Designed miniproteins, single chains, continued (5). Designs and how they scored, part 1

All scores and structures are predictions.

Each design is a single chain, and the fold is of that chain. pLDDT is the mean over its residues in the fold that is shown.

## One batch from the design tools (miniprotein)

Design m16001
Fold by ESMFold2-Fast:
Structure m16001 (fold): chain A 81 residues (1-81)
Amino acid sequence: MPSEEEITIAMAEIMAAVGKLLFSKGLTREGAEEYRRAAELLAEAGLVEKAKEILEEGARLAEEAGDLELAEELRAEAEEL
């Protein structure tokens, strides 16, 4: 059986993949919410550094989409973890 940690990481990776797809469709807020969900799942499991990395990735995608305010929000959320 995969460990709870392995399952949590896999679930977070799926959420991040959905977020990337949403960003690619111009759904920047919805994409960011999937990255927030992934980060929350990781943080609750004690994987704080991975949660920060996920929020920073979401921020980068928001910046690439031209939503600088959303990128700053996601970076602030990562810094508070």
Scores: mean pLDDT 86

Design m16002
Fold by ESMFold2-Fast:
Structure m16002 (fold): chain A 95 residues (1-95)
Amino acid sequence: ARELARRAAELALEAAMRALRAAETLEAIKLAIAAALAAIGALFMAERGGDGREAAADALAAAELALRAAELAGDEEAKELAERAIELAREALAE
């Protein structure tokens, strides 16, 4: 469970960083930065130990933000990474 949460957070960060590089508007840039910060927070929760379910929930929230950032930036690779991150985070939450 925690390994899946960590991998989901890593993919969410990668998606957010791709969205940030593709972003052409201030709104898209701001959302991509917010998604990247959420993903960094989720990684810290997954790596620190403790409740794996809480880490998975944080990773899911970060992945969903990364998907919105990728959609605003129009980066298809970032969208695919974010969708995969959501899938892994949901698997982590399923126990």
Scores: mean pLDDT 84

Design m16003
Fold by ESMFold2-Fast:
Structure m16003 (fold): chain A 55 residues (1-55)
Amino acid sequence: SHHERLLAGVRAAIEKAKELDAEGQRLILEIALHEARKNGDEESIALAEEELAKL
């Protein structure tokens, strides 16, 4: 589903972020959050915001 694809995208961004420095981690997570907000997916928004808050 569209929701499952969005959530998978955020999860993929989180995994990629683990391999990046702090600047790269913020950038990839901010992109994922922007996509989630554009699509109004509350679960994906919450996941991306939680990971950004941990930085």
Scores: mean pLDDT 82

Design m16004
Fold by ESMFold2-Fast:
Structure m16004 (fold): chain A 66 residues (1-66)
Amino acid sequence: MDEEALKLLKEAYEAVKEGKLEEAYEKAKEAARLGKLPEEEVLQVVEAYAKRLEAEKNGEVLEALP
């Protein structure tokens, strides 16, 4: 159900914040499967979020990365 898929997506984002990228991608894949969402698009969103957090940790801002 969409509710379970959203819960897994939230857990994926939390895992990204904690630096647990493998867990984040695993939860994102399961969320895509349960929510009947395109896995590729869901993974791209999670990857974009992970890259944003990595840039912030490196002292970079997205506006400096067009």
Scores: mean pLDDT 73

Design m16005
Fold by ESMFold2-Fast:
Structure m16005 (fold): chain A 59 residues (1-59)
Amino acid sequence: SAEAEAAFAAGLEAAARGDYEAAQRHFTLAIILDPENAEIRAAARALGREWRARHPDPT
């Protein structure tokens, strides 16, 4: 849908700026709007791995 595409595009823009938290929120919204889209889910998983690698939980 156009809304899912807009959310996905916003997520990619946020990720490009290094705003991983915003990117995750946008990708989550895109997945909710288009749950069968494997590309969006793959992008979200890749972003999550990169974010965790750069922000390990100290606790």
Scores: mean pLDDT 76

Design m16006
Fold by ESMFold2-Fast:
Structure m16006 (fold): chain A 73 residues (1-73)
Amino acid sequence: LTAEELAALGEEYAAKGEEAAAKGDYDTAIRYYEQAVRLYLEAASISDAETMHALLVKAGELQAKIRELRAKM
């Protein structure tokens, strides 16, 4: 997989996490966000510096959402 394909898959999992969180399914939302974070970090590891920075920011935002949902559980 290319960095672009990994990042796109990460966006899909992040969207699924948002949908699960909106339904109050925090366990499912956290799992989707964790998968999205993993995909963004994998994409970042094979990217140039500019793309890596953008992907690390996205991963950080999802990690913050995971912490917020865990606090509600």
Scores: mean pLDDT 86

Design m16007
Fold by ESMFold2-Fast:
Structure m16007 (fold): chain A 64 residues (1-64)
Amino acid sequence: SKEELEKEIEELERKAVAAFLAGDKETALRYARQAGELMKQLGVSEEDIERRLARTEEALEASL
């Protein structure tokens, strides 16, 4: 269902942040990209997905 996909996206985003805080940027980006794939299944536009991913990556980079 849509609600189940939204929860999975939130969980993947939390895992991405946790991985980055643990010093594993590669794993963090992998989780963020997995969340993006699920967002595509929900019909989120490619542009919105790219903006969301870019914001996540920029926030993670700013924490370096």
Scores: mean pLDDT 76

Design m16008
Fold by ESMFold2-Fast:
Structure m16008 (fold): chain A 63 residues (1-63)
Amino acid sequence: ALEELEKKIEEIEKEIEELEEKLAEARAAGDEERARELERELEELEGLKGIIEGLKKRLEAKQ
Protein backbone atom coordinates (compact mmCIF):
# COMPACT_ATOMS: atom_id res chain seq x y z
CA ALA A 1 0.00 0.00 0.00
CA LEU A 2 1.01 3.65 -0.46
CA GLU A 3 1.38 4.16 3.31
CA GLU A 4 3.96 1.34 3.50
CA LEU A 5 6.06 2.97 0.79
CA GLU A 6 5.87 6.34 2.58
CA LYS A 7 7.07 4.71 5.82
CA LYS A 8 9.92 2.98 3.97
CA ILE A 9 11.00 6.29 2.40
CA GLU A 10 11.00 7.93 5.86
CA GLU A 11 13.09 5.05 7.27
CA ILE A 12 15.61 5.34 4.42
CA GLU A 13 15.84 9.14 4.92
CA LYS A 14 16.67 8.57 8.61
CA GLU A 15 19.33 5.98 7.69
CA ILE A 16 20.83 8.44 5.17
CA GLU A 17 21.05 11.13 7.88
CA GLU A 18 22.80 8.67 10.25
CA LEU A 19 25.25 7.60 7.53
CA GLU A 20 25.99 11.25 6.63
CA GLU A 21 26.89 11.89 10.29
CA LYS A 22 29.11 8.78 10.41
CA LEU A 23 30.75 9.80 7.12
CA ALA A 24 31.56 13.26 8.53
CA GLU A 25 33.14 11.59 11.60
CA ALA A 26 35.16 9.15 9.44
CA ARG A 27 36.45 12.03 7.30
CA ALA A 28 37.37 14.05 10.40
CA ALA A 29 39.28 11.02 11.74
CA GLY A 30 41.12 10.56 8.41
CA ASP A 31 39.66 7.06 7.99
CA GLU A 32 39.62 7.02 4.17
CA GLU A 33 38.59 3.36 3.89
CA ARG A 34 35.62 3.80 6.26
CA ALA A 35 34.67 7.03 4.46
CA ARG A 36 34.61 5.23 1.08
CA GLU A 37 32.52 2.41 2.57
CA LEU A 38 29.99 4.89 3.98
CA GLU A 39 29.87 6.80 0.66
CA ARG A 40 28.98 3.55 -1.14
CA GLU A 41 26.26 2.77 1.43
CA LEU A 42 24.84 6.30 1.01
CA GLU A 43 24.80 5.96 -2.80
CA GLU A 44 23.00 2.61 -2.50
CA LEU A 45 20.37 3.97 -0.09
CA GLU A 46 19.80 7.08 -2.25
CA GLY A 47 19.31 4.79 -5.26
CA LEU A 48 16.86 2.62 -3.32
CA LYS A 49 14.95 5.73 -2.18
CA GLY A 50 14.63 6.83 -5.81
CA ILE A 51 13.27 3.41 -6.82
CA ILE A 52 10.68 3.41 -4.00
CA GLU A 53 9.66 7.02 -4.79
CA GLY A 54 9.20 5.97 -8.44
CA LEU A 55 7.05 3.03 -7.36
CA LYS A 56 4.96 5.31 -5.11
CA LYS A 57 4.48 7.74 -8.02
CA ARG A 58 3.22 4.90 -10.25
CA LEU A 59 0.78 3.74 -7.56
CA GLU A 60 -0.48 7.34 -7.08
CA ALA A 61 -1.16 7.48 -10.85
CA LYS A 62 -3.59 4.58 -10.34
CA GLN A 63 -6.88 5.45 -8.62
Scores: mean pLDDT 82

Design m16009
Fold by ESMFold2-Fast:
Structure m16009 (fold): chain A 68 residues (1-68)
Amino acid sequence: REELVAEARRLIARLEELAGKSTDPEVQAGLRQIVADLKALIDAGAPEEELRAFIENTRLVIEAVEAY
């Protein structure tokens, strides 16, 4: 669990960086929503399976945004 939380926190930092660099308000809003959702999962003590699935999906979103 702690390793997943640490990974999620690293992704939050990356998402915040990408949101700050974006000039597209839709992209900024989407990335900030993912940050909020990740923080909510961590704070709620979500199961490792749910955290892992969300982390995997978040990585795909980051890859898609970076490719654009």
Scores: mean pLDDT 78

Design m16010
Fold by ESMFold2-Fast:
Structure m16010 (fold): chain A 74 residues (1-74)
Amino acid sequence: SAREEALRAAVERALAAQEALTAFAAGDGFSTSGKDFGTASWVAATAEEARAKMRELMEKSAELGLRDSEARRA
C-alpha cells in the first residue's frame, strides 16, 4: 500500500540520516577523542540536526495516519 511504501521510505531515510550523523561524529570535527575543537558546539549542532530530521519523519508519519483515518471515517 502507499502507506507501507511511504513508511519504508521514511525508515530508509531515518537510517541514512543516522548513518550520516554517526559518520560525522566518527570522521569529522565532531569527534571528542583527543581534540578540543569546540566539541560542545558541534555536539549541539548535531543534536539539533537529528531532532529536525526526527520531527520531519514524525510529521510525514502523522500526515499518512491522518489520511488513512479520514478514509476510514468516510
Scores: mean pLDDT 58

Design m16011
Fold by ESMFold2-Fast:
Structure m16011 (fold): chain A 68 residues (1-68)
Amino acid sequence: MHAEEAKKTMLEGGASEEEAERLKEAILAGDGVAADAALTRLVAQGKLSPEQAKEAGRHAKAALEEVG
């Protein structure tokens, strides 16, 4: 559920479907480093604001704890 919320938050923030799917895949794989790297890259590319990345990161962290 939190993985879907992270994806939804990214899409609402203006990230592409492909980029939101990459974050979801990293979360489902349990790869927090890849998830953080994806969010950092999107902010660096100007595709997400720092505030949008923080919100998506909060959902991603919760989802990573859920996936185990």
Scores: mean pLDDT 73

Design m16013
Fold by ESMFold2-Fast:
Structure m16013 (fold): chain A 87 residues (1-87)
Amino acid sequence: NPLVEELLKAIDELIKAVLENEEDVLKATAYALRAIGLKLDIERNPEDKKTLEEVIKLAKDVIESTNDEKINEAAKKVIELAKKLLE
């Protein structure tokens, strides 16, 4: 599914943006997003609603934890793609 591949790319971009930030508090959330991204890549199951809901939750937690515009833009993209897969 091309949309799953796009979500995985968006998750990777979000993780990179968080890890380039000096705020250590976001690193735990970035590692959690990475673990979920690996699960989606291995299983390639776009119908795993629980995993997609967890991705949305973690991306929202990132937005609530920082005012960095680059990180917020990346997190919003992850939320958008995950919601699209839930439809």
Scores: mean pLDDT 74

Design m16014
Fold by ESMFold2-Fast:
Structure m16014 (fold): chain A 73 residues (1-73)
Amino acid sequence: MEEEAKRAAEEALRVAEERREELREKDPETAEKIERLIEKAREALEKGDYFTAEVLASLALMLAAIAELELAR
């Protein structure tokens, strides 16, 4: 169970990092917020708190999706 959460967190972090990089040029303020969530998720992952890492990584992805929608306006 925790091993599944770890894999989910690692995958979500990888995707969040890619989206953050794309947003740095278009929306640097939101990219900064995503970076903070990624750093907290990495810290949780290093401490073995895989569920917290997954939640934080998912929040980073959600923030990126919202920013992409706002940029499309």
Scores: mean pLDDT 81

Design m16015
Fold by ESMFold2-Fast:
Structure m16015 (fold): chain A 86 residues (1-86)
Amino acid sequence: MEKKIKEFEDYVKEAKERVERTLEAARHWLAGGGDGLGFAQREANGIAEDVSKKFGEEGKKVGDEIRNEILTGAERLAAEHAAAQA
């Protein structure tokens, strides 16, 4: 009971930092001519599946939100990179 709540809180904090790290890695990957969007999508899917398995329905909500945040950020970074090359 209390352990699961604490694990969930700790996961949410770690997930916020992982979102930032994932987007920064995607930015560097795009700058190097790599598939930064594909990298971000794979990371986002993995995070969403992991949190939903660990924390059930509440975890699925958080996982979907994290996934959408990473994907939206990665799409924006990819569009900015494309515009900078034009």
Scores: mean pLDDT 77

Design m16016
Fold by ESMFold2-Fast:
Structure m16016 (fold): chain A 66 residues (1-66)
Amino acid sequence: SEVEKRIRELVERANEELARKLEELAQITDLAKRQQEMNEFAVELSKRLKDELERIRKEEEARLAG
């Protein structure tokens, strides 16, 4: 339940960031620049999500062990 809440909040924040980035990208008429910025954003967001999910998992494992 707590873990599910934290994951849901993480996903909601990611979706909000994505929505804002898509709005920014809509202002860019250069397709190559738009693609580059989207790729850079996707890499950064993916890395952050993996790190956060791993932290949540580690905390839960520690709680179950102690």
Scores: mean pLDDT 83

Design m16017
Fold by ESMFold2-Fast:
Structure m16017 (fold): chain A 84 residues (1-84)
Amino acid sequence: SLAELERLAEEAEEALRAGDLEKARELLIEAALLAALREREERGLSLEEVAEKLREMARKAEEAGDLFLAEAYEEVARYLEELL
């Protein structure tokens, strides 16, 4: 659900504030993966289309100066592409 995705994002932010970068990264990757799989299911998107969307989100995060978030989105996109 959207609430579950929001909870994972909040937990990732808390981990980041605590300086636990490894936990924050894992939570962000998990949230991004769940969001991607949910969009695939609800919209009938292919894994290719979801990977492209994640790369676009990574570019936007990079442009906003959030390199950590950009890297997490890029990692999930690569993972999905390898499943194709």
Scores: mean pLDDT 75

Design m16018
Fold by ESMFold2-Fast:
Structure m16018 (fold): chain A 84 residues (1-84)
Amino acid sequence: SKKEKAEEYNEKGKEYLKEGKYEEAIEYYQKALELDPKYEEAWINLIKALIAAGKTQEAYDFLKELEKTDPELAKKIKEKLKKE
């Protein structure tokens, strides 16, 4: 299913992140979100990878766009980001 493929992409992103390969991690998290736009873990991982890569403005822009399309999910993502 698309959801299972999104989970596979998220796991590949986590592997790249563990290796410090932030650009590759970002790419795979974005692929996961293309298949499942409500995938909370992939959103959290994308924002963290963007910040780790020094792309804080891009992270902000993604969250701002998410607030317009899914404000409940955006609040949940922001809450979980504060707990780490």
Scores: mean pLDDT 87

Design m16019
Fold by ESMFold2-Fast:
Structure m16019 (fold): chain A 100 residues (1-100)
Amino acid sequence: TIDKIKKNKLDAGKTAIQMMVDVGKSGNIKSKSGLNSVMNKPISDPQSTKVRTSMSTLKSILSQKVVDDVINIIIDGMKNNKPDKAKTDGIKVIQDEIDK
């Protein structure tokens, strides 16, 4: 059913946001350039893998515009030392998009 599809997308989005916030807490996601630097690190970097996996997940469930909105929320939250707010606000954007 559509409700099961919506639940699966939301659960995947929540996991992706949690991974991004976890990497952000290490100080690596305070700007778009910082995010790109993490993604361009060697395959041996676990933070690079988490960011790449999270971006792939978000792109699979959301349009590019919504992905950009979520990433901006995470960057802003990390920059302002508000990881819990970034997580909550990012999840809300995903939930609102899925509920359309």
Scores: mean pLDDT 80

Design m16020
Fold by ESMFold2-Fast:
Structure m16020 (fold): chain A 92 residues (1-92)
Amino acid sequence: SMEELRLIGLILRAIGLLLDAEKTGDKEALKEALEVLEEALELAKRLKDKSSIQNVLKLAQRALDIAKKLGDDELIKRAKELIEKAKKLLAE
């Protein structure tokens, strides 16, 4: 479906932004990655796509590691909230 193609596009964009944040230390790239992952999780939830929810969880865990290295408490909190949401959806 077109929504499944959009979900793939969001996941790929998040991967690119996480790679940029990890390489450059750019907090804005990490913030945008988390926004894109939050959108991807909501879409994956609507599509009942557990494999994409698992992918978002893994990327959110990577975002948490980057946020901790950057020492950004707000981004750490946001990544933890996204991880918790993804885990809760996978437990359903």
Scores: mean pLDDT 91

Design m16021
Fold by ESMFold2-Fast:
Structure m16021 (fold): chain A 92 residues (1-92)
Amino acid sequence: GSMAARGIIDAIDSALASGGSVSVSIKGDTVTVTIDNAKEASIKGAEDAKKAAEADGAKATLTKSGSKVTLTVEGLDPTSIAAVALHAIGLE
């Protein structure tokens, strides 16, 4: 299934709900989500997204630096990329 895409979308929503700022970058089959002013819920959301992506066979990397969290997911299929892109531009 598209667990990777769902995990990324859930992480974005959790970060925004927690008062964080979110930036999403898409390059080929790679999605990078950067969360500024990350709260505990945002960090958990990013960790859950990493786990979901790895369960879906994608490569996920999570980096924490102060209140900034960066989640990079590589190897996403075109449908997963489209789902994340549509969510990121507010069409969901």
Scores: mean pLDDT 82

Design m16022
Fold by ESMFold2-Fast:
Structure m16022 (fold): chain A 107 residues (1-107)
Amino acid sequence: PVQLTQSPASVTVAAGETATITATASSDVGTNLDWLFAKPGQQPSLLIGNATTRAPGVSDRIVGSGSGTTYTLTISNATADDTGTYTALNYAALPPTEGQGTTLTVV
């Protein structure tokens, strides 16, 4: 199975700063990687599809990049609304696999 490793496990930034989250796949997954976001206590929803495609209503401050085995989620000019858990999801091979998640806190 494809393994996803996320780094960091948790990150705290001040409002207006940039947060960077990486996901590394154990094998090439192409663009078959989504980023999911959950506010504290809420269900996860799609944030970035196919590594780079922003979901409708998602701020231009949030950018997905990367392909192959290394993927980066960049959250620029962070706001309190960005606080929550970010999870990479691979669907290049069945069964789909998730990273362990990254918790972002904006202070």
Scores: mean pLDDT 85

Design m16023
Fold by ESMFold2-Fast:
Structure m16023 (fold): chain A 64 residues (1-64)
Amino acid sequence: SREAKRQRLIDAAIEIIKEEGPVSVTTRAIAEKAGVTQRTLYSHFPSKHELILEAMLRMNDEKK
């Protein structure tokens, strides 16, 4: 589903942020780790900044 892909992107971003930090992470790495295209990523998030912010908020909320 659309929501499942969005969640995979957030989960992938969280994992990369934990290893690389939020400033150095790329949308390409997130999309590839989530198993989707960058087009799919941008259909859910208009920018890298918004995806990273959402990932950090999800980390704080402990939601998966």
Scores: mean pLDDT 78

Design m16024
Fold by ESMFold2-Fast:
Structure m16024 (fold): chain A 66 residues (1-66)
Amino acid sequence: SAAAQLAAAIEEARKRHEEKPFSDEEKRAFLLEMAPLQLAAEGVAPEEAERLLALLREALETGTLS
């Protein structure tokens, strides 16, 4: 399925980034880039995905998400 293929692609990208140690800022940037693809792969509705992405970005910027 398309969702499974997207999830596999996200996982592969994460493994590549994990092979190269990088800062917490780079990890946050990676999460913000991959989160839309992961939400789509999990079948989350577009409106809900947009809301969750906004919350994720705000949490990462304010430090409320560890």
Scores: mean pLDDT 65

Design m16026
Fold by ESMFold2-Fast:
Structure m16026 (fold): chain A 72 residues (1-72)
Amino acid sequence: MAEEYLEKAEEAIRQAEEALRAGDVSKAEEYIKQAEEYLDQARKAGAPEEKLKELEKRIASLRQALEELKAQ
């Protein structure tokens, strides 16, 4: 169900945030990719566009933070 994929995407986003705070580039990258995968599945399952856009923005912010961390 779309809601299940949204929940999994949110969980992956949280884990990516924790990995970024810990400076763990590898885990952050894995969780960001996982969040993107679940978000794509949620979109295919018909999740509300407003919720999809919200999570897309959060993932984009995480990607930006990851690139900044990798640039150190």
Scores: mean pLDDT 85

Design m16027
Fold by ESMFold2-Fast:
Structure m16027 (fold): chain A 104 residues (1-104)
Amino acid sequence: MIQKSSVTINLSSSSGSATITAKGEGDKGTVTISGTGLTPDQIRDAADSARNTALKIPGVDSASYTVSGTSATVTITGKNGAGAASAAAGGAANALKKQGFTLT
């Protein structure tokens, strides 16, 4: 069966805010990380955490990310790509929490 996922996570800190959006359908998942007051290194760390979380999920064949300014996109492919996107968003959120962000 084709799985669909859609998750949005909002985080804030004294230095900025972040939004993580996970979307997926079937064999493809996408996690978008964006915010204000984030450094490129913070965005890259969150994207890397999302990628590593996705790769631990059975049915994921690949996960990669690209960073542009204060935004990153993680692309997940595989039989469970859509299902992995929500878990990957959780991974990104955890990385940001370690950087002083909290859920809003």
Scores: mean pLDDT 80

Design m16028
Fold by ESMFold2-Fast:
Structure m16028 (fold): chain A 81 residues (1-81)
Amino acid sequence: SEVEKALEEARKAEEEARRLEEEGRRLEEEARELEKRGEEREEDKKRAEELRREAIEKHAEAGIYRMLSSSLKIEAESLEK
């Protein structure tokens, strides 16, 4: 049914959001370690900045999937009634 399809798509979007949030956190942790090590090394500082940017992108993408999941749940609720 359309309801089951919307709920399944919402669940997948939620799982993708969680995956991206976890990936973002991991990138932030890696960046912190490089920042501690790279205080006097330009290469490590530049890599930390790249990881920080990637983390921001992952969190932004996760936000989009969170919004998609919410939208799909609303659609499913509308179809049930």
Scores: mean pLDDT 84

Design m16029
Fold by ESMFold2-Fast:
Structure m16029 (fold): chain A 71 residues (1-71)
Amino acid sequence: SADELVKKADELEKKAREAIQNGDYEKAISLFEEAIKLYEQALQEVTDPEKKAELEQRIATFRAAIDALKA
């Protein structure tokens, strides 16, 4: 379900933030990329405009985080 995909993506975000704290930027990037993939899958199941906007915002935030880590 979309809710299960979102929960898994949220867990990956937590692990990505922990990886950043440990200086493991490669791991953090990989975890954010996997989280984005799960949010994109959730977007295919969601019809609620508010939930769609929230997921799209999370994806944009994670893409920005990846770009910052690659700089």
Scores: mean pLDDT 87

Design m16030
Fold by ESMFold2-Fast:
Structure m16030 (fold): chain A 98 residues (1-98)
Amino acid sequence: SEVEKLRKENAELSRKGTEEGRRNTREELERLASREEVEHTEESVERVRLLSPRGIGELVYGMSRALGKISSPEEGKKLEEEGERLRERYIREGEELL
């Protein structure tokens, strides 16, 4: 399932869950948002549309917390906000290419 793949990817990004892990997660989310046009397929854009920004943030937060890497709700809110911005950017860029 495409949703299961995205959940795994989000879980892997949050796995490192230290200061370096948060930095890497942010970098990977930035890479998703700034991916080359060839990677913005109709299927890819639709998969991202199916993910709510809050749902992405909560998923990443929950996984990082389970791994003992995030200790505060404030860190969870930052992940939700970042996920929302990157999701919107990815969809916007994808729509320009489709």
Scores: mean pLDDT 57

Design m16031
Fold by ESMFold2-Fast:
Structure m16031 (fold): chain A 98 residues (1-98)
Amino acid sequence: MERARELLRRASELVEKAAEQAEKMGDTYGAKILRDVAEELRRLAEEGFDPVRATAIVMKLIAASEEARMRGNEKAAELIDETAREVSRLFDEAARLL
């Protein structure tokens, strides 16, 4: 497997695990957004890295974190924010391999 594709696949797995944790924290809406993002990451791994799509994915995660905080779920907001930061780091690494 190409290293860039593996990094995007790992990002998808990370986001899916975050979705499970968000759901356990009572943020069902945030969990759904995270599952959608994990699917987008799988497609990005298949189609090749695109910086515009990568930016949109990170922005979607940041928005989901802020929405969780607005719903009063600080634990879910913190989890999603940490997930966004880790995904951004994986994107930076993937971009360097292209």
Scores: mean pLDDT 84

Design m16032
Fold by ESMFold2-Fast:
Structure m16032 (fold): chain A 63 residues (1-63)
Amino acid sequence: TEEELKEILKELEEKLKETKSESKKAALYTGAKLRIIGLGLDTGKEELTKEALKEIDKIYEEA
């Protein structure tokens, strides 16, 4: 749902701010991305999932 996607994005952003290791940042990004994709598959909300994936890429690039 939208609330779950928003929480995934917020949690990733906060964890990336606390993490100094590049490998750990990559692991956090990968985990969050897989969770968004899984939620999209479960709910069938393709447009919402696509927007969340764009936002997560932006968060990771800006971290």
Scores: mean pLDDT 79

Design m16034
Fold by ESMFold2-Fast:
Order: C-alpha cells, then structure tokens, then sequence
Structure m16034 (fold): chain A 70 residues (1-70)
C-alpha cells in the first residue's frame, strides 16, 4: 500500500518532470489519505498555479496555512 508520503514523493517527481496532471492527481491522493498533510496541500497549490489554475491554487495555499500556519 502507498502511504500519503509516498504519493507526495511521486507527485513531486512528476511535478519536476513537467507532468502537472499526474502531479495534481498524486497530491490529491496524498490529501485523501491524510487530509491534515499541510505539505500535500501546499504542493497541490504549486502544481495548480503552474498549470495556470491560479484562483484554485490560492484556496489550497490557504488550506495549507490553516493546517500549518508556521
């Protein structure tokens, strides 16, 4: 079974490769397994922003901040 951390890592690899659709899909799976995983919300926001979905990205960045306001 893949963990939320493993989905995050696979998503990061695809994001770096420029496969934004796969990265978004894998980050969403990480969030489904661990909805409190702030880093997964942040990385999903970055992938959406790079895909030109800037308004959606803002919502995910805000969620990441709420979970881990640092």
Amino acid sequence: MMTAQQYLNVGESNFKAGDLDTAIKEYKKAIELDPNYAQAWENLGKALDKAGRTEEAKEYYEKAKELDPS
Scores: mean pLDDT 83

Design m16035
Fold by ESMFold2-Fast:
Structure m16035 (fold): chain A 58 residues (1-58)
Amino acid sequence: SAEAERSLARGEEMLAAGDGAAAATGFYEAKKVAEQEGDRELAERARRLLEEGLSAAS
């Protein structure tokens, strides 16, 4: 949905800016919304990006 895609895009923008913690928050929200909507591809993409954001935050 637009909500999940918006959260994903914001997370990607924060990751590009070097803010891994903010990126992880965006990816986590994107994953939750995608899972609730049954969008398995978007949920999996958000999950991988969440792992990347968490790694960048550490």
Scores: mean pLDDT 82

Design m16036
Fold by ESMFold2-Fast:
Structure m16036 (fold): chain A 60 residues (1-60)
Amino acid sequence: SEKEELLQRLFDAIVADDVAAGRITPEEAAAMTPESYFQRLADDLRAAVDAAIAREKARR
């Protein structure tokens, strides 16, 4: 589908940039999948937002 193609292209671009920047190896890049990567990223973002809200409430 168009959405799957877009996600694959975004994943490929991000992974290629990370390899070029030396953040991950080509072998690590080959083992990654778009679905697991984007799910992890979404979970990490949610956790960061929840932590920021909790910190703000604790200050008040």
Scores: mean pLDDT 77

